# Ledger of designs, part 8: designed miniproteins, single chains, continued (5)

Each design is a single chain, and the fold is of that chain. pLDDT is the mean over its residues in the fold that is shown.

## One batch from the design tools (miniprotein)

Design m16246
Fold by ESMFold2-Fast:
Structure m16246 (fold): chain A 57 residues (1-57)
Amino acid sequence: MSKIDTINKQINTLSDQAVTAAKNGDWSTVNTLLKKISDLTTKLNNLKNKYNDKKKK
C-alpha cells in the first residue's frame, strides 16, 4: 500500500472519531483530533507533491 493510501485511511479514522466526539460535546478531543488531521494532511500534500514531480509538478 502506498504512503498516500495509509495517510488517507488515518485521516478518515480520525475524522470519524472527531465527529463522534463532537456529537458527545467533547470539544477538547475534537480539537486534538483536528490538529492530528491537519498534520497528516500536510504530510499527505508533501507526498503528493513528490509523486507529481515525476510527472511534471
Scores: mean pLDDT 78

Design m16247
Fold by ESMFold2-Fast:
Structure m16247 (fold): chain A 69 residues (1-69)
Amino acid sequence: KLRDYTEDEAIRLLAESAVESGAITEEQAKEILERSRSLSDAGILLSEKLGGDVDKLLAVLDQVGKRGD
């Protein structure tokens, strides 16, 4: 559960889940980890890398739910 992690742990979980879902590359995940100061920042950066593809974003969030539970 994202709310059970520190914000840094939640950002890492989101980035790792995005790579595992195939939505972004490991290099893009590293950029998100380096530039994000909050989970909201990480979500915005992820959305930009997905080109605003909401279906890909939802797939990442589904993967986060499976991995973080």
Scores: mean pLDDT 74

Design m16248
Fold by ESMFold2-Fast:
Order: C-alpha cells, then structure tokens, then sequence
Structure m16248 (fold): chain A 85 residues (1-85)
C-alpha cells in the first residue's frame, strides 16, 4: 500500500529547489490570478520537469502514473510549489 502523500513527496521532493523556482518563473506561476490558471501552469511546470529528466530518472513507476493522471494537480502540489518559490 502506497501512501499518496509519500508518493507526492517522492515526485517533487527529489527536484532541486533552485530548479523548481527556475521552471515556475519561466511559466509565470506567481503571476497566476486564479486557482484554475495556477493549476494549468502547474501542469506545464510538472511536464517540463518530467521532460528535462528531473522527474523521469529514478522515479517510481507510480510517480509517472501520478503525473499522467493529474493527481499532482491537487492542492498539495500547489502548496509545495508555492512554498518552493
């Protein structure tokens, strides 16, 4: 049994804080005016981190599944990215 909070930590906790800030600034995450817009920008950030290999190599197979299913598009990932900025 995999704890969902542990799975999320494994996905974003392994990304360097400086890289999280860099990608979040690239997509103007801090400038998002609505929760819906912020969620869309968050999806783009996670996709780019995955494509650049920061979330690809060493990830659990469940981690890739969580990205593809959008479960990372919840309040917990939003709060994590906001805290990283």
Amino acid sequence: VVNVNVAKSLLIGNVPKAKLKEVAEKYHFAEAKSLEERRKIRDAILGELYDQGYLKDGQLKMGAYLISTGILNNVWVDEGLKAAL
Scores: mean pLDDT 56

Design m16249
Fold by ESMFold2-Fast:
Structure m16249 (fold): chain A 89 residues (1-89)
Amino acid sequence: EEERKELDRRISEETNAYLKELIAQADGELAKARADPSLTPEQLRELERQLTIKVVADALRHVGLLIEGEITGLSPEEIAALRARDDAA
């Protein structure tokens, strides 16, 4: 079934791009924290933990929004118009 394969590919590509940005952002925050001499090793470990949780949570949220957008991002009228266009092709 091409529809599912296309959806899986699209979700994978967009998720990978988003994950790359999330990881880069988290790495930047962690690097700034590591450069701060006022932070204790315990505070740095807690920040790493929180950043990891945030990346995972944001990635899962993004995948959910991608799926919802793919299903609901088009109105019934837009879906009907696309089907009519496909039949006319």
Scores: mean pLDDT 71

Design m16250
Fold by ESMFold2-Fast:
Structure m16250 (fold): chain A 60 residues (1-60)
Amino acid sequence: SGVENMIKVFKEALSTWNDAMQKAALDRMMAMIDDPRNKYLSEEEKEFMREAVEELQAQV
């Protein structure tokens, strides 16, 4: 799915950034996923992205 590719690209970008930039980017991504006005993503896609972001946040 498109969200799987988005997470792959996001992970590659994160690996080139410092810890402060990684934390800011992850916080922003989570805020986008949790925004109730975001009708672009399905609930299943939101859950997939949330789990991926939580895993990445645990590593920073």
Scores: mean pLDDT 80

Design m16251
Fold by ESMFold2-Fast:
Structure m16251 (fold): chain A 86 residues (1-86)
Amino acid sequence: SSIEKVYEYEFPESGFEVLVYYSKDTQTLTVQAFVDGKGTDTKTIPVKSNKVKVLEKTPTRLVLQLDDGTTITVSLEDGKAKITVS
């Protein structure tokens, strides 16, 4: 199984954490959002590559862009991190 971690963002003061994994076997990107070590949201997205561009990173928000222009936004609101794909 060719699963690799392609991105990691941690902000310890807010407990905000985002992990991004790529699976070549399934050609998918998995985004996992955590608050204080607890998983609050997970999204799996079909992708052609493991490349991720960081557009924004703050204590409460992470914005990533894929090669096809797809945007992944992870926002920390009311103690929960939510993933939106657009």
Scores: mean pLDDT 85

Design m16252
Fold by ESMFold2-Fast:
Structure m16252 (fold): chain A 100 residues (1-100)
Amino acid sequence: SVMRKAAILFTVAGITIAGLQYEIDRVKTRPDLDKEQMIADLESLIAAAQGVIDDINAFLEENPDLPEEDKEAFRRVVTLAQREIARAQAVIAQIRAELQ
C-alpha cells in the first residue's frame, strides 16, 4: 500500500531528524566528550538524514498521484532535514576550528 509506505517513511524521517537534533544539542552541552568522536557521530547522522531526503524525493517521484496535502507534508520534512543538516555542519566546522 502506498499509504503504508508513506507512513513508514514519515516515521523513519521523524526518528532520523530527532536523532540528529539530539546529537547536535548533546555536542553543544557536553564539553567532556571526545570532539573527534562527536564529529564522526554527527557525520554519520548527516548521512542518514541525507538518505531520508533521497528516499522521500524518490517516493514522491514514484507516486505522482499522492494527495497534495501528503506531498506538502513530505516537502516540509525535507526542508526540516536540510536545515538540521546545515546546523550539524556548522557545529562540525566549529569543533574542527577548535582542534586546529
Scores: mean pLDDT 89

Design m16253
Fold by ESMFold2-Fast:
Structure m16253 (fold): chain A 85 residues (1-85)
Amino acid sequence: ALKELEEWLEEKKPELTELAARYAKLLGLEVDAEAAAEANRESFLARARALIAAGEDPREVAERLKKEVEEQIKKLKEEIKELEA
């Protein structure tokens, strides 16, 4: 559950890094996209640990947070598409 979420987030980090770098470049911002993606990953893991500690089902927490990350990726892709159009 939590370990699978950690591994899944690590697999998604390269994609988020690429999207963050592209988005920042379109906005004229200089940002460490890899550091930003890692901070985002750590934020989701901290939330997962807190929710599990509060008594929530680790599987349900993992599913919910995976959906949030997928929505974050989708939103970034949409914003990049709008800026590049």
Scores: mean pLDDT 79

Design m16254
Fold by ESMFold2-Fast:
Structure m16254 (fold): chain A 96 residues (1-96)
Amino acid sequence: DEERNEKLGKELYERALEELRKLGIKDGAEGLEKSAKRNRLEVLGVLNAVVTLSETHGVETPVSEMARKILEEVEKVPAEERMKKATELYEKLLNK
């Protein structure tokens, strides 16, 4: 479901952005905001953006650690299934 993926991707983006702002990681927050303006907010895309910014700025956060773990599982499936797998794994974490 494309609408579900975009809703969850936006929620993940808002969580990551709030976390970066609370930690005072201004460059990371700005980088994530710029990425969001250029791309649709889909779970897989946001997970990749969060991990890339974490690596670029040399910072690890609870959200970036979670994103890295999800991406590790996602890379085990064929490319055409990765978006669905990322959405499913993130949704399961939200439901605890």
Scores: mean pLDDT 80

Design m16255
Fold by ESMFold2-Fast:
Structure m16255 (fold): chain A 74 residues (1-74)
Amino acid sequence: MKTNLEILEEILKKLRSKKPTDPDYQQTIEAIEKVIELYKKGELTEEQVKQFIDSLKKYGSPEVKKIVEEAIKK
């Protein structure tokens, strides 16, 4: 079973591979990178990381939502 960190890293990798220079995706990429950084520093709990993933699924663009759902379903 994938951890929330592994899910975020997979989402980040997929976004970078599909549209690495797209300005609309750059903000989402930066947000994911910041959450991963804070989590690795111990500044975020696993529940806060899960809430961030849930927010991407709820409020993200259609492409971001699709990538999030694909990362969770594996």
Scores: mean pLDDT 76

Design m16256
Fold by ESMFold2-Fast:
Structure m16256 (fold): chain A 65 residues (1-65)
Amino acid sequence: SKDALIEEVRRELERAGNKVSLDLSTLSEDQLRTLITLARNNEAQGKSTEILDPEEGRRLLEELR
């Protein structure tokens, strides 16, 4: 379910000290999966994921699809 995917995204973001100012409930399942992938890729590079502007964050997720 989308709710289970939102909780998975939330856990991934909290583990790595990521800061995301997006309302996850407004994202599609594809965007949520893209956000998990982005967070994991950044963690692999020793970086946290920071999305402080919701509009820029949505644009980034659309571009990374």
Scores: mean pLDDT 76

Design m16257
Fold by ESMFold2-Fast:
Structure m16257 (fold): chain A 78 residues (1-78)
Amino acid sequence: SKVDEIIKELIGSLDIALKTATDEEVYDFLVERLEGLKKSFSKEEIEKIVDAIVDYLRSKGRPELAERIRKKAEELLK
């Protein structure tokens, strides 16, 4: 699905970014991307993307960044 394609794209970008960028830069990148995606995707589709990103960040030892992204996504989807 288009959602699965976006998840793969974002995880690929995160794999590089987590090695080269600060957590604040990664946060800003993800927030901007989620704001853009909100214009074209349903709340349910955005929640699926966010769940995948959060799980990936936790798996990479970034639980604080994962929690910040989840909270920001909840605010964006109000």
Scores: mean pLDDT 88

Design m16258
Fold by ESMFold2-Fast:
Structure m16258 (fold): chain A 93 residues (1-93)
Amino acid sequence: MKLSDEELKEIAEIIKKDIEETKKLIKENKEELKKQLEEALAEAEKNGDENIKEQAETMLKALEDPSVLYEYIEKQLRKQGVSDEEIKKIKEL
């Protein structure tokens, strides 16, 4: 494996914390976050920034279904070269 068990555990803890903090922000500030994300999406479309557009669209979906955040994080880990086996270990930790 390219990542150690300690590194996988550290990544799992960071992801878990980030998702919990994001869920809290969504619960407390859903309408404001939605407005900010819609504005970010519109600006990304004007600038042709596909990465920001994809991120904003994903976050807008996450406001209604937080499970979308887990899928997005898994896709980002795969893009960074993290293997499916390493992702599975992160989810288990």
Scores: mean pLDDT 76

Design m16259
Fold by ESMFold2-Fast:
Structure m16259 (fold): chain A 79 residues (1-79)
Amino acid sequence: MEAFEKGLEVLREALPTLSDEDRKILEATIKSLEKMKEKGFTDEEIVEFLRLSARHAREQGRDEVAEVLEKAADEMEKT
């Protein structure tokens, strides 16, 4: 399985565990990642985007979303 697919699976598995508001944020992030992959962004660039998105989520008090995004980035880097 490609690194990107592993990262997406982490995000998708987290969706039913989140609040409705956090779920919408994560769904929007997944959509952005799929668009980035379609446009030829590298796995390294996607990991950077996930890390930046996690930082922004923490700054907004969205710790659960931030943890999920960090897990996805970590899983991609393990591959």
Scores: mean pLDDT 84

Design m16260
Fold by ESMFold2-Fast:
Structure m16260 (fold): chain A 68 residues (1-68)
Amino acid sequence: ALSEEQIEEAENLLLQAMLLEQQGRLDEAKAVLRRLRSKFSDEEIEEVLSRFSEETRKRVQELLAWAE
């Protein structure tokens, strides 16, 4: 199970990537998402997503699919 600190780190990385994408800073957004995936497994990312609202979760899932 992820610690509270690990969940907060993953949430901050996801939010940072979303903000960078909104600003058109696509290379920087992809770099943040690569960092997230290097530190957390897909299963761990899913645990973090369970804490988000449905709207935010959908948006984050779209962003993760785009960055692949």
Scores: mean pLDDT 79

Design m16261
Fold by ESMFold2-Fast:
Structure m16261 (fold): chain A 96 residues (1-96)
Amino acid sequence: LEKKANQSAADAIALLRKLELKAKKIPALKELADTATELRDLLLSGFKSVDGAQSQRDKLAALLDKAEKIDKDVGKIGKEAVEATDKAVELMREVL
């Protein structure tokens, strides 16, 4: 289970980094980029920050509808990042 949690977190971290790099080039998406960065840092901190990761995930998801209207690629990557984060958080909660 721990190996699956770690792999799922790594997948989410990679997608969040991809989202951050694309969103930071668009000034209107600065809040989305900053939220993705914070969520990635929380996942990198591991099990101690799972509640913080959930909170940042919820914020990121709320920003995605607006982001998709600005840039469809950011919307798509963001959706994949949220799904990967949900899986990582679920597996991390199972280990705790």
Scores: mean pLDDT 81

Design m16262
Fold by ESMFold2-Fast:
Structure m16262 (fold): chain A 76 residues (1-76)
Amino acid sequence: MEKEIEKLKEELLNTPDLEEREKLLDRILELLGKVADELEKEGRSGEGLREVADKLAEILKEEAKAIKEEKKKEEE
């Protein structure tokens, strides 16, 4: 799962289009939901999943900042 999140982070970095970024976010959330369901079936703790969700939120903030800075450079 971590490798998938890292791959999605790279896709977000290379995707300046907001619509494509939203699609990637939807895919990430869907994956997290499926993992949560699997953990529930096994009676395992979701603590690791929560940490991944927090990491994802941080990635999205950094991506938004990077895209904003690139657009600002292009406009100037």
Scores: mean pLDDT 65

Design m16263
Fold by ESMFold2-Fast:
Structure m16263 (fold): chain A 60 residues (1-60)
Amino acid sequence: MEEIEKLKEEINKLIDEYKSLVRRQRDARAAGDTEAYEQAVKEQKEIGKKISELYKKLRE
């Protein structure tokens, strides 16, 4: 159970990264930069998936 607090800290860090990527995705889309957009979406997906997995693990 104590590890849950540490995992939550990691989740918070990932959420900050996720927010940064969402902003980068929007910027890339506005600029028409397909490569930057795809990079942001890919990393956003990976981080979002990791956050979801950690939350599921904690709730199980």
Scores: mean pLDDT 80

Design m16264
Fold by ESMFold2-Fast:
Structure m16264 (fold): chain A 91 residues (1-91)
Amino acid sequence: DELEKYKEIILKAIELGYEAARLAAENAEVPQEKIEELRERFRELEEEAIEALEFIKKDKELMEEIKKKVEEKMKELEPTAEKLRAEVEAK
């Protein structure tokens, strides 16, 4: 589904971001220890991105369920409202 596709795209973007940052760091002669620390930071970012997407996925499912329940209730109320209106106008 759409969220799984976004997850793959985001993870690939983070991976490309790491590779770009690593190349820039190597060109700037940043110590290997700092480059390894950078990799760890990007790994943490991947975990945060996954958690954020899972949270959004749960909210989306909940929001869709709420939307459907509201729509069903509105449909139930509409015939009752129409009957009440007709009875008031008939009197």
Scores: mean pLDDT 71

Design m16265
Fold by ESMFold2-Fast:
Structure m16265 (fold): chain A 80 residues (1-80)
Amino acid sequence: MKHAEEAERKGLQGDYEAGIEYLELAARELTEQGQGLSADVSLGVALIGYGVGKVAGDEKFAAEMVAKGARNLREGKGEL
């Protein structure tokens, strides 16, 4: 959970690169705990949103999408 908290913090600070790094670490930890599908969905949504924000030149949107993905991972959301 600490990596998901750091990913959200970095995303909100506009450091999307560090935010993504921590988000990937959080997703790996959840996968090791048997929550891989939830982790993959949350990470995928965050990365797609980040990509859209970068293409649009909206760094704040990119950072917010990383933070949103981190919150979803921390809360265990993403049931299929």
Scores: mean pLDDT 67

Design m16266
Fold by ESMFold2-Fast:
Structure m16266 (fold): chain A 95 residues (1-95)
Amino acid sequence: SMDELERRVVEILFRGRREEDYEAAGRELARLAREEFGETNVEFGGAELVRAAAELVESLLDRDALAALLEAAGFSPEQRAEAERLAAIVREVAA
């Protein structure tokens, strides 16, 4: 489910930040994405995961770590660009 996936993305990104192990967080996120999206329409699942990841970038991950995680999870260049756009919107709203 997307709610469960979003929650796990938040947990993985947050724990990776605390542990200073973005590589482990990236591997876990990629596994979750493959488990959910391998059997699910990527259009629906991918957009929600990208949104959740983008919302966390200001607090939990830098841009390079986010880009690497999304690439490892198999997201397209367009989805990665969307994550950057959403991060910019989150930054503007949080201000």
Scores: mean pLDDT 49

Design m16267
Fold by ESMFold2-Fast:
Structure m16267 (fold): chain A 65 residues (1-65)
Amino acid sequence: SAVEEVRRIVDEVLAELGAPESERGEALAYAFGGPKPSNEELRKALDERIPEELRKRAREEALAS
C-alpha cells in the first residue's frame, strides 16, 4: 500500500541520516501532511524521497480506512 511504502521510506531516510528513533514520529507526521520536523536535513531528505503523487495516494488510503 502507499501508506506502507511511505512508512518504509521514512524508516530508510532515518537510517541513512543516522537520525534517532525519537524523530520517527515527527517524520511520519510530516510525510502525511503534518508540521515540518525540527531536523532540516530530515525534512529535505523526506521531500526528495517521497514524491507528491505517493504522498497523495497515501493520504487517500489513510482517509479510506
Scores: mean pLDDT 81

Design m16268
Fold by ESMFold2-Fast:
Structure m16268 (fold): chain A 91 residues (1-91)
Amino acid sequence: MSREELLEAIREITLERARAGEGEALREELVEGLRELARLIRAGELASEEERAAAREALALARAAIRALEEAGVDVAEARRALAEAEAALA
């Protein structure tokens, strides 16, 4: 699967699930995952460039999911803050 195909798949699946009533659960999962990723980055647990590249890709997928949740009408303010914190930790 190409990166573009993966990002589109994440967007479509997230939109579909959010519109089916799973939006709040998906938002909570994203916030938790992003906060844990930020913690791992700050703790120095991403020891290799490969692990850091995987973290950057995970952040790109999270951005796509957050955008899809917002399109579905979910409040994404907390998820956006968690994403910004993880992105800042990786910079």
Scores: mean pLDDT 83

Design m16269
Fold by ESMFold2-Fast:
Structure m16269 (fold): chain A 82 residues (1-82)
Amino acid sequence: MEKEKKIVEDFRKLALEEVNRLKEAGASDEQIIDVLVGIARAAYNLGASKEDVIKAVREVLKEAGFSDETIEKAIEQVEKEL
């Protein structure tokens, strides 16, 4: 449990930093979601649960200021790729 929690915490921090960097670089929502899906797959492959990864993706996108519609599209994409 502690190790999985640390993987999710590290994923959330790194994903938020990367999402903000891409927004500053002028990346589209679609491009940001594609990168986030890739990072989510990496966290899942490292041993994070699907539920924890999905929750972390939702939290990252909310903190970065994305709309609920964009968040739900990203969650659907992550669900398909995991």
Scores: mean pLDDT 80

Design m16270
Fold by ESMFold2-Fast:
Structure m16270 (fold): chain A 80 residues (1-80)
Amino acid sequence: SPLGEAVRKAISYIDKAEEYLKKGNLEEAEKFISQAEDYLKRARELAKTLSGVPRLVAEREIDELTQRINKLKEELEKKK
């Protein structure tokens, strides 16, 4: 599904951001965080096409991924 693909892409970029942050490559980590945010924005727009429980489930999954991005941003700022 388009929503599933957007979520999958966001997870992939979060994983890359975590890897590059661990390696100390802050510039690449920041770029991958930005890519993940773009895909989560796409996922949020797609979730608006849903209603009821399916929309709530999708929004919760997107919110959990947003929390992962926020944690990465905090770790990135701490290493500046």
Scores: mean pLDDT 88

Design m16271
Fold by ESMFold2-Fast:
Structure m16271 (fold): chain A 107 residues (1-107)
Amino acid sequence: AEKKAKEEVEKLKKELKEIKEKELKEADEVERKAIEAVAEGLLKALEEILKDPAKAAAAYLEGVRKALDIYLEAGRISEEEAQEILAQLEATALAGAEAIREAILKK
């Protein structure tokens, strides 16, 4: 039912915020900015996941792009490594969003 699916999304949002807070405690300045960018993308993805998995995938990838840009500017990753990571995630992001949506709707 729609109500049960919405409750599961809210639970996932809460779990994401708890994971974010835990990761931030031991992260340096650059890692903190990257974690915040990915977490923002994932939160936006969860808001869209039930309605539009393609928009959810796009929101997640936007967060990933911002995190990769942060690591690139800090010199912690090469441009080639960033492009490879993004390409791999772009290839699977929609299928991943659809699989997560199906799992939520079956609960």
Scores: mean pLDDT 85

Design m16272
Fold by ESMFold2-Fast:
Structure m16272 (fold): chain A 76 residues (1-76)
Amino acid sequence: SDEEIIRKFVEEEGKKLGFSEEEIEKLTKMAIEYYKKNKLPLEVFLEALKKSMELLKTAKFPIESLPDILKLNLSK
């Protein structure tokens, strides 16, 4: 399922970026919720998700900012 693909993606990228297990679970929940509401192609969503997670970590934004950063990365 798309949900399972997103969950595995967030876990792998989150571990690489140094997010905690608790942060990864919160990021996963927010990512799946955003995906379901915004009717995006999965590949486009995963590219934006990767960039958004990297930005959260490098700019030290709170993880709760993920939906706002996803919106920014997807509105070209």
Scores: mean pLDDT 85

Design m16273
Fold by ESMFold2-Fast:
Structure m16273 (fold): chain A 118 residues (1-118)
Amino acid sequence: MMTTKEAIEELKRLLKDLNLSEEVRSVLEEVIKLLEKGDFDSAIDLLDSALREEALKSLRDAAVLAYALGLVYEAQGKLGLAQASFFATVQLLESIPEKSEDDKKLLEEAKEKLSTFP
C-alpha cells in the first residue's frame, strides 16, 4: 500500500524523469506542496481541475495528471478511484499514435500499477 511519503517521492520522480510541459510541472509541484501539508482534498481538486482542462488539449498532459491523481488516491487508500485513474492513464496513452519514450515509460508504469489491483 502506498504511503503519502511514497506518493510524494513518485511525483518528484515524474518531475525529474519525464519531459513535462510547464503547465503539468507547475501543477505537480503544487500537488507535492499540498501533500506535504497533508491537504489531500486540495491536491485532488487541483489535479481533477487540471485533468479536465488538459483532456481537451493534450492526451499526454492529461495522462500524466491522471497518473498523479491515481498516486494521490492510492496514498489515501481510495483504491477504486486510484484504479480508475491508472486505467484512464493507460487509455489516454494508448490513444497516442506516435508514443515518445516518456509515453512508453509512463504506460508501462501505469499498467504495472493496475496489475496490483484485483
Scores: mean pLDDT 85

Design m16274
Fold by ESMFold2-Fast:
Structure m16274 (fold): chain A 81 residues (1-81)
Amino acid sequence: SWLDEKLAEAERLVAEAERALAAGDLETARRHVQEAMGVIAETERFLRENNIVPSDEQTRRLTAVAERAHRIWREIEAREA
């Protein structure tokens, strides 16, 4: 489904950002986490605008990937402070 494809895309981008962050590549980590946050925001907006209720599994995946993205963003900010 479209939602499963968007969740997989966000999860891939977050995983790439996590790998870049672990390697100390803050520029690559920032790019990938910004892309992931964009996909998450677009997905949440589409669900809201179309009154789509995701499954429990899709809701868990969306919450988990959003939390991972915010964690990466906070870590990047902390390292650049």
Scores: mean pLDDT 90

Design m16275
Fold by ESMFold2-Fast:
Structure m16275 (fold): chain A 90 residues (1-90)
Amino acid sequence: PVQVHVGGGSSGNTLTATVQVRARGPVEVTVTISLPSDGGDLSTSVFHLESGPEPTLHTVNVSVVADGLTPEQVNQAKVSVQLTVYPRPL
């Protein structure tokens, strides 16, 4: 089993997401920051994390510059996280 916690914030026009992942073995973490009203993805970042046979907690940070967005749109931005767990430990 994999557990994820997501946090974040904004500073000026920069949106930051912090993702904590607890997993066994190798995990690919895809972090997407999107605007829900228009359904557009503002940024997508991919991280490759390595873990041993025991569950390990990892923390990743991602930032995106939200140029041309209004303050209301920045406040509506959402963070989504997709995990790909590579379940091929022999």
Scores: mean pLDDT 67

Design m16276
Fold by ESMFold2-Fast:
Structure m16276 (fold): chain A 60 residues (1-60)
Amino acid sequence: MKSVEEIEEELETLSKLEQEMQIGAELTGIATLKVVGALTEEDLEREKLLEEKLAEIRAE
């Protein structure tokens, strides 16, 4: 399970297109955890970070 810090570090090394794709994949994983009922507080924090990063990329 990736921490918020690890996700931020990975995103910094990627192009904008790759960042958007990576964020989409991570958000899909979190959505799956919500459906299963296995969502943690850390997963909610990661979702918020990923949504903010996606909004930044799209706000170009």
Scores: mean pLDDT 74

Design m16277
Fold by ESMFold2-Fast:
Structure m16277 (fold): chain A 81 residues (1-81)
Amino acid sequence: MAARLEREYEEALREFERNSRELVEALRELGNEEGAESTRRDSERTLRWFRSQPRTDERAIQLARQAARVAGGLAEQARKA
């Protein structure tokens, strides 16, 4: 049980990190260096906060998945702009 929750959490955090990186790259391609740098700093702070939480906390896993989905959606919109 715990190992499965820990794996789900790490997967959600990896997805969040990947999607945030894509968003930063997309913003740089658009010439929005300020937005890219702000997003990079916010993503690093958010990821660090998540990693400070218990890895079997179902609430934290839910929030990490939500953060990953939001970052993914923003990256898609930025790539289209």
Scores: mean pLDDT 82

Design m16278
Fold by ESMFold2-Fast:
Structure m16278 (fold): chain A 79 residues (1-79)
Amino acid sequence: SSSLQQQILKLVDEYTAKLKEELSKAKSREEMQAAIDKITAQLKEELAKLGASEEDITFWTSLVASQGEAYGDKVLASQ
C-alpha cells in the first residue's frame, strides 16, 4: 500500500542519516564496513517489523549499503 511505502521510505531516510553519522566517525575501511553492517542489520529488522516484503527489505538494505560505501569512500578520501 502507499502508506506502507511511505513508512519504508521514512525508515530508509532515518537509517541513511544514522549511517552517514556513524561513517563520519570511521577511521578505517574496517570501521566503515562495521558501521554499514550494523546500520543495515537494524534497518532490515525495522523493515521486517513494518511487514515489508523480503524483496523490498533486500532492495532497500542493499541500496543503503551502497550509498554508505560511496559516502564512506568520500570521507576516507578527505582524510
Scores: mean pLDDT 87

Design m16279
Fold by ESMFold2-Fast:
Structure m16279 (fold): chain A 65 residues (1-65)
Amino acid sequence: KEWEEIKKKFDEWVRKGEKTIVQLAEEYDEETVLEYLREKYKPHLSDKQIELVIENVKKKIEEAK
């Protein structure tokens, strides 16, 4: 239940433009944000494509540090 609420909150914040993925990674742990992205893209992208998206997001998070 708690993970479903977190995913819903992340989706709302990103849709409204209130928070970016990088800001969420700064406020929450990086692993939580990456897991949210994996679940979001899982029905639309192949595993290989998801890992490429994750690598790009990790790079952006590292650059923001």
Scores: mean pLDDT 76

Design m16280
Fold by ESMFold2-Fast:
Structure m16280 (fold): chain A 89 residues (1-89)
Amino acid sequence: SSAERQEKLRKEQKEISLEIFKEMLKVLNEPVIDPETEELPKEVLEKLQKLEEEILEELKKEIEESEPGNVEKVRELLLKALEIAKEKV
């Protein structure tokens, strides 16, 4: 069913987003933490924001070519963001 497929994609997107967050922390040489249980220092948050902006700039063309509301395309963009984050190590 389409509902089961959408729920699976949302769960996968959340898992990929968490992996991107962890990889960004590694790139910044910061301790890998669980964002749901630990607060980040302001300096680390500012570094994460800058790195996220750099990743988004690399994905800009693919984001512009994507149709709004396509959950599968969002998952693909998140996977590419993860690859870009890993390459910056």
Scores: mean pLDDT 75

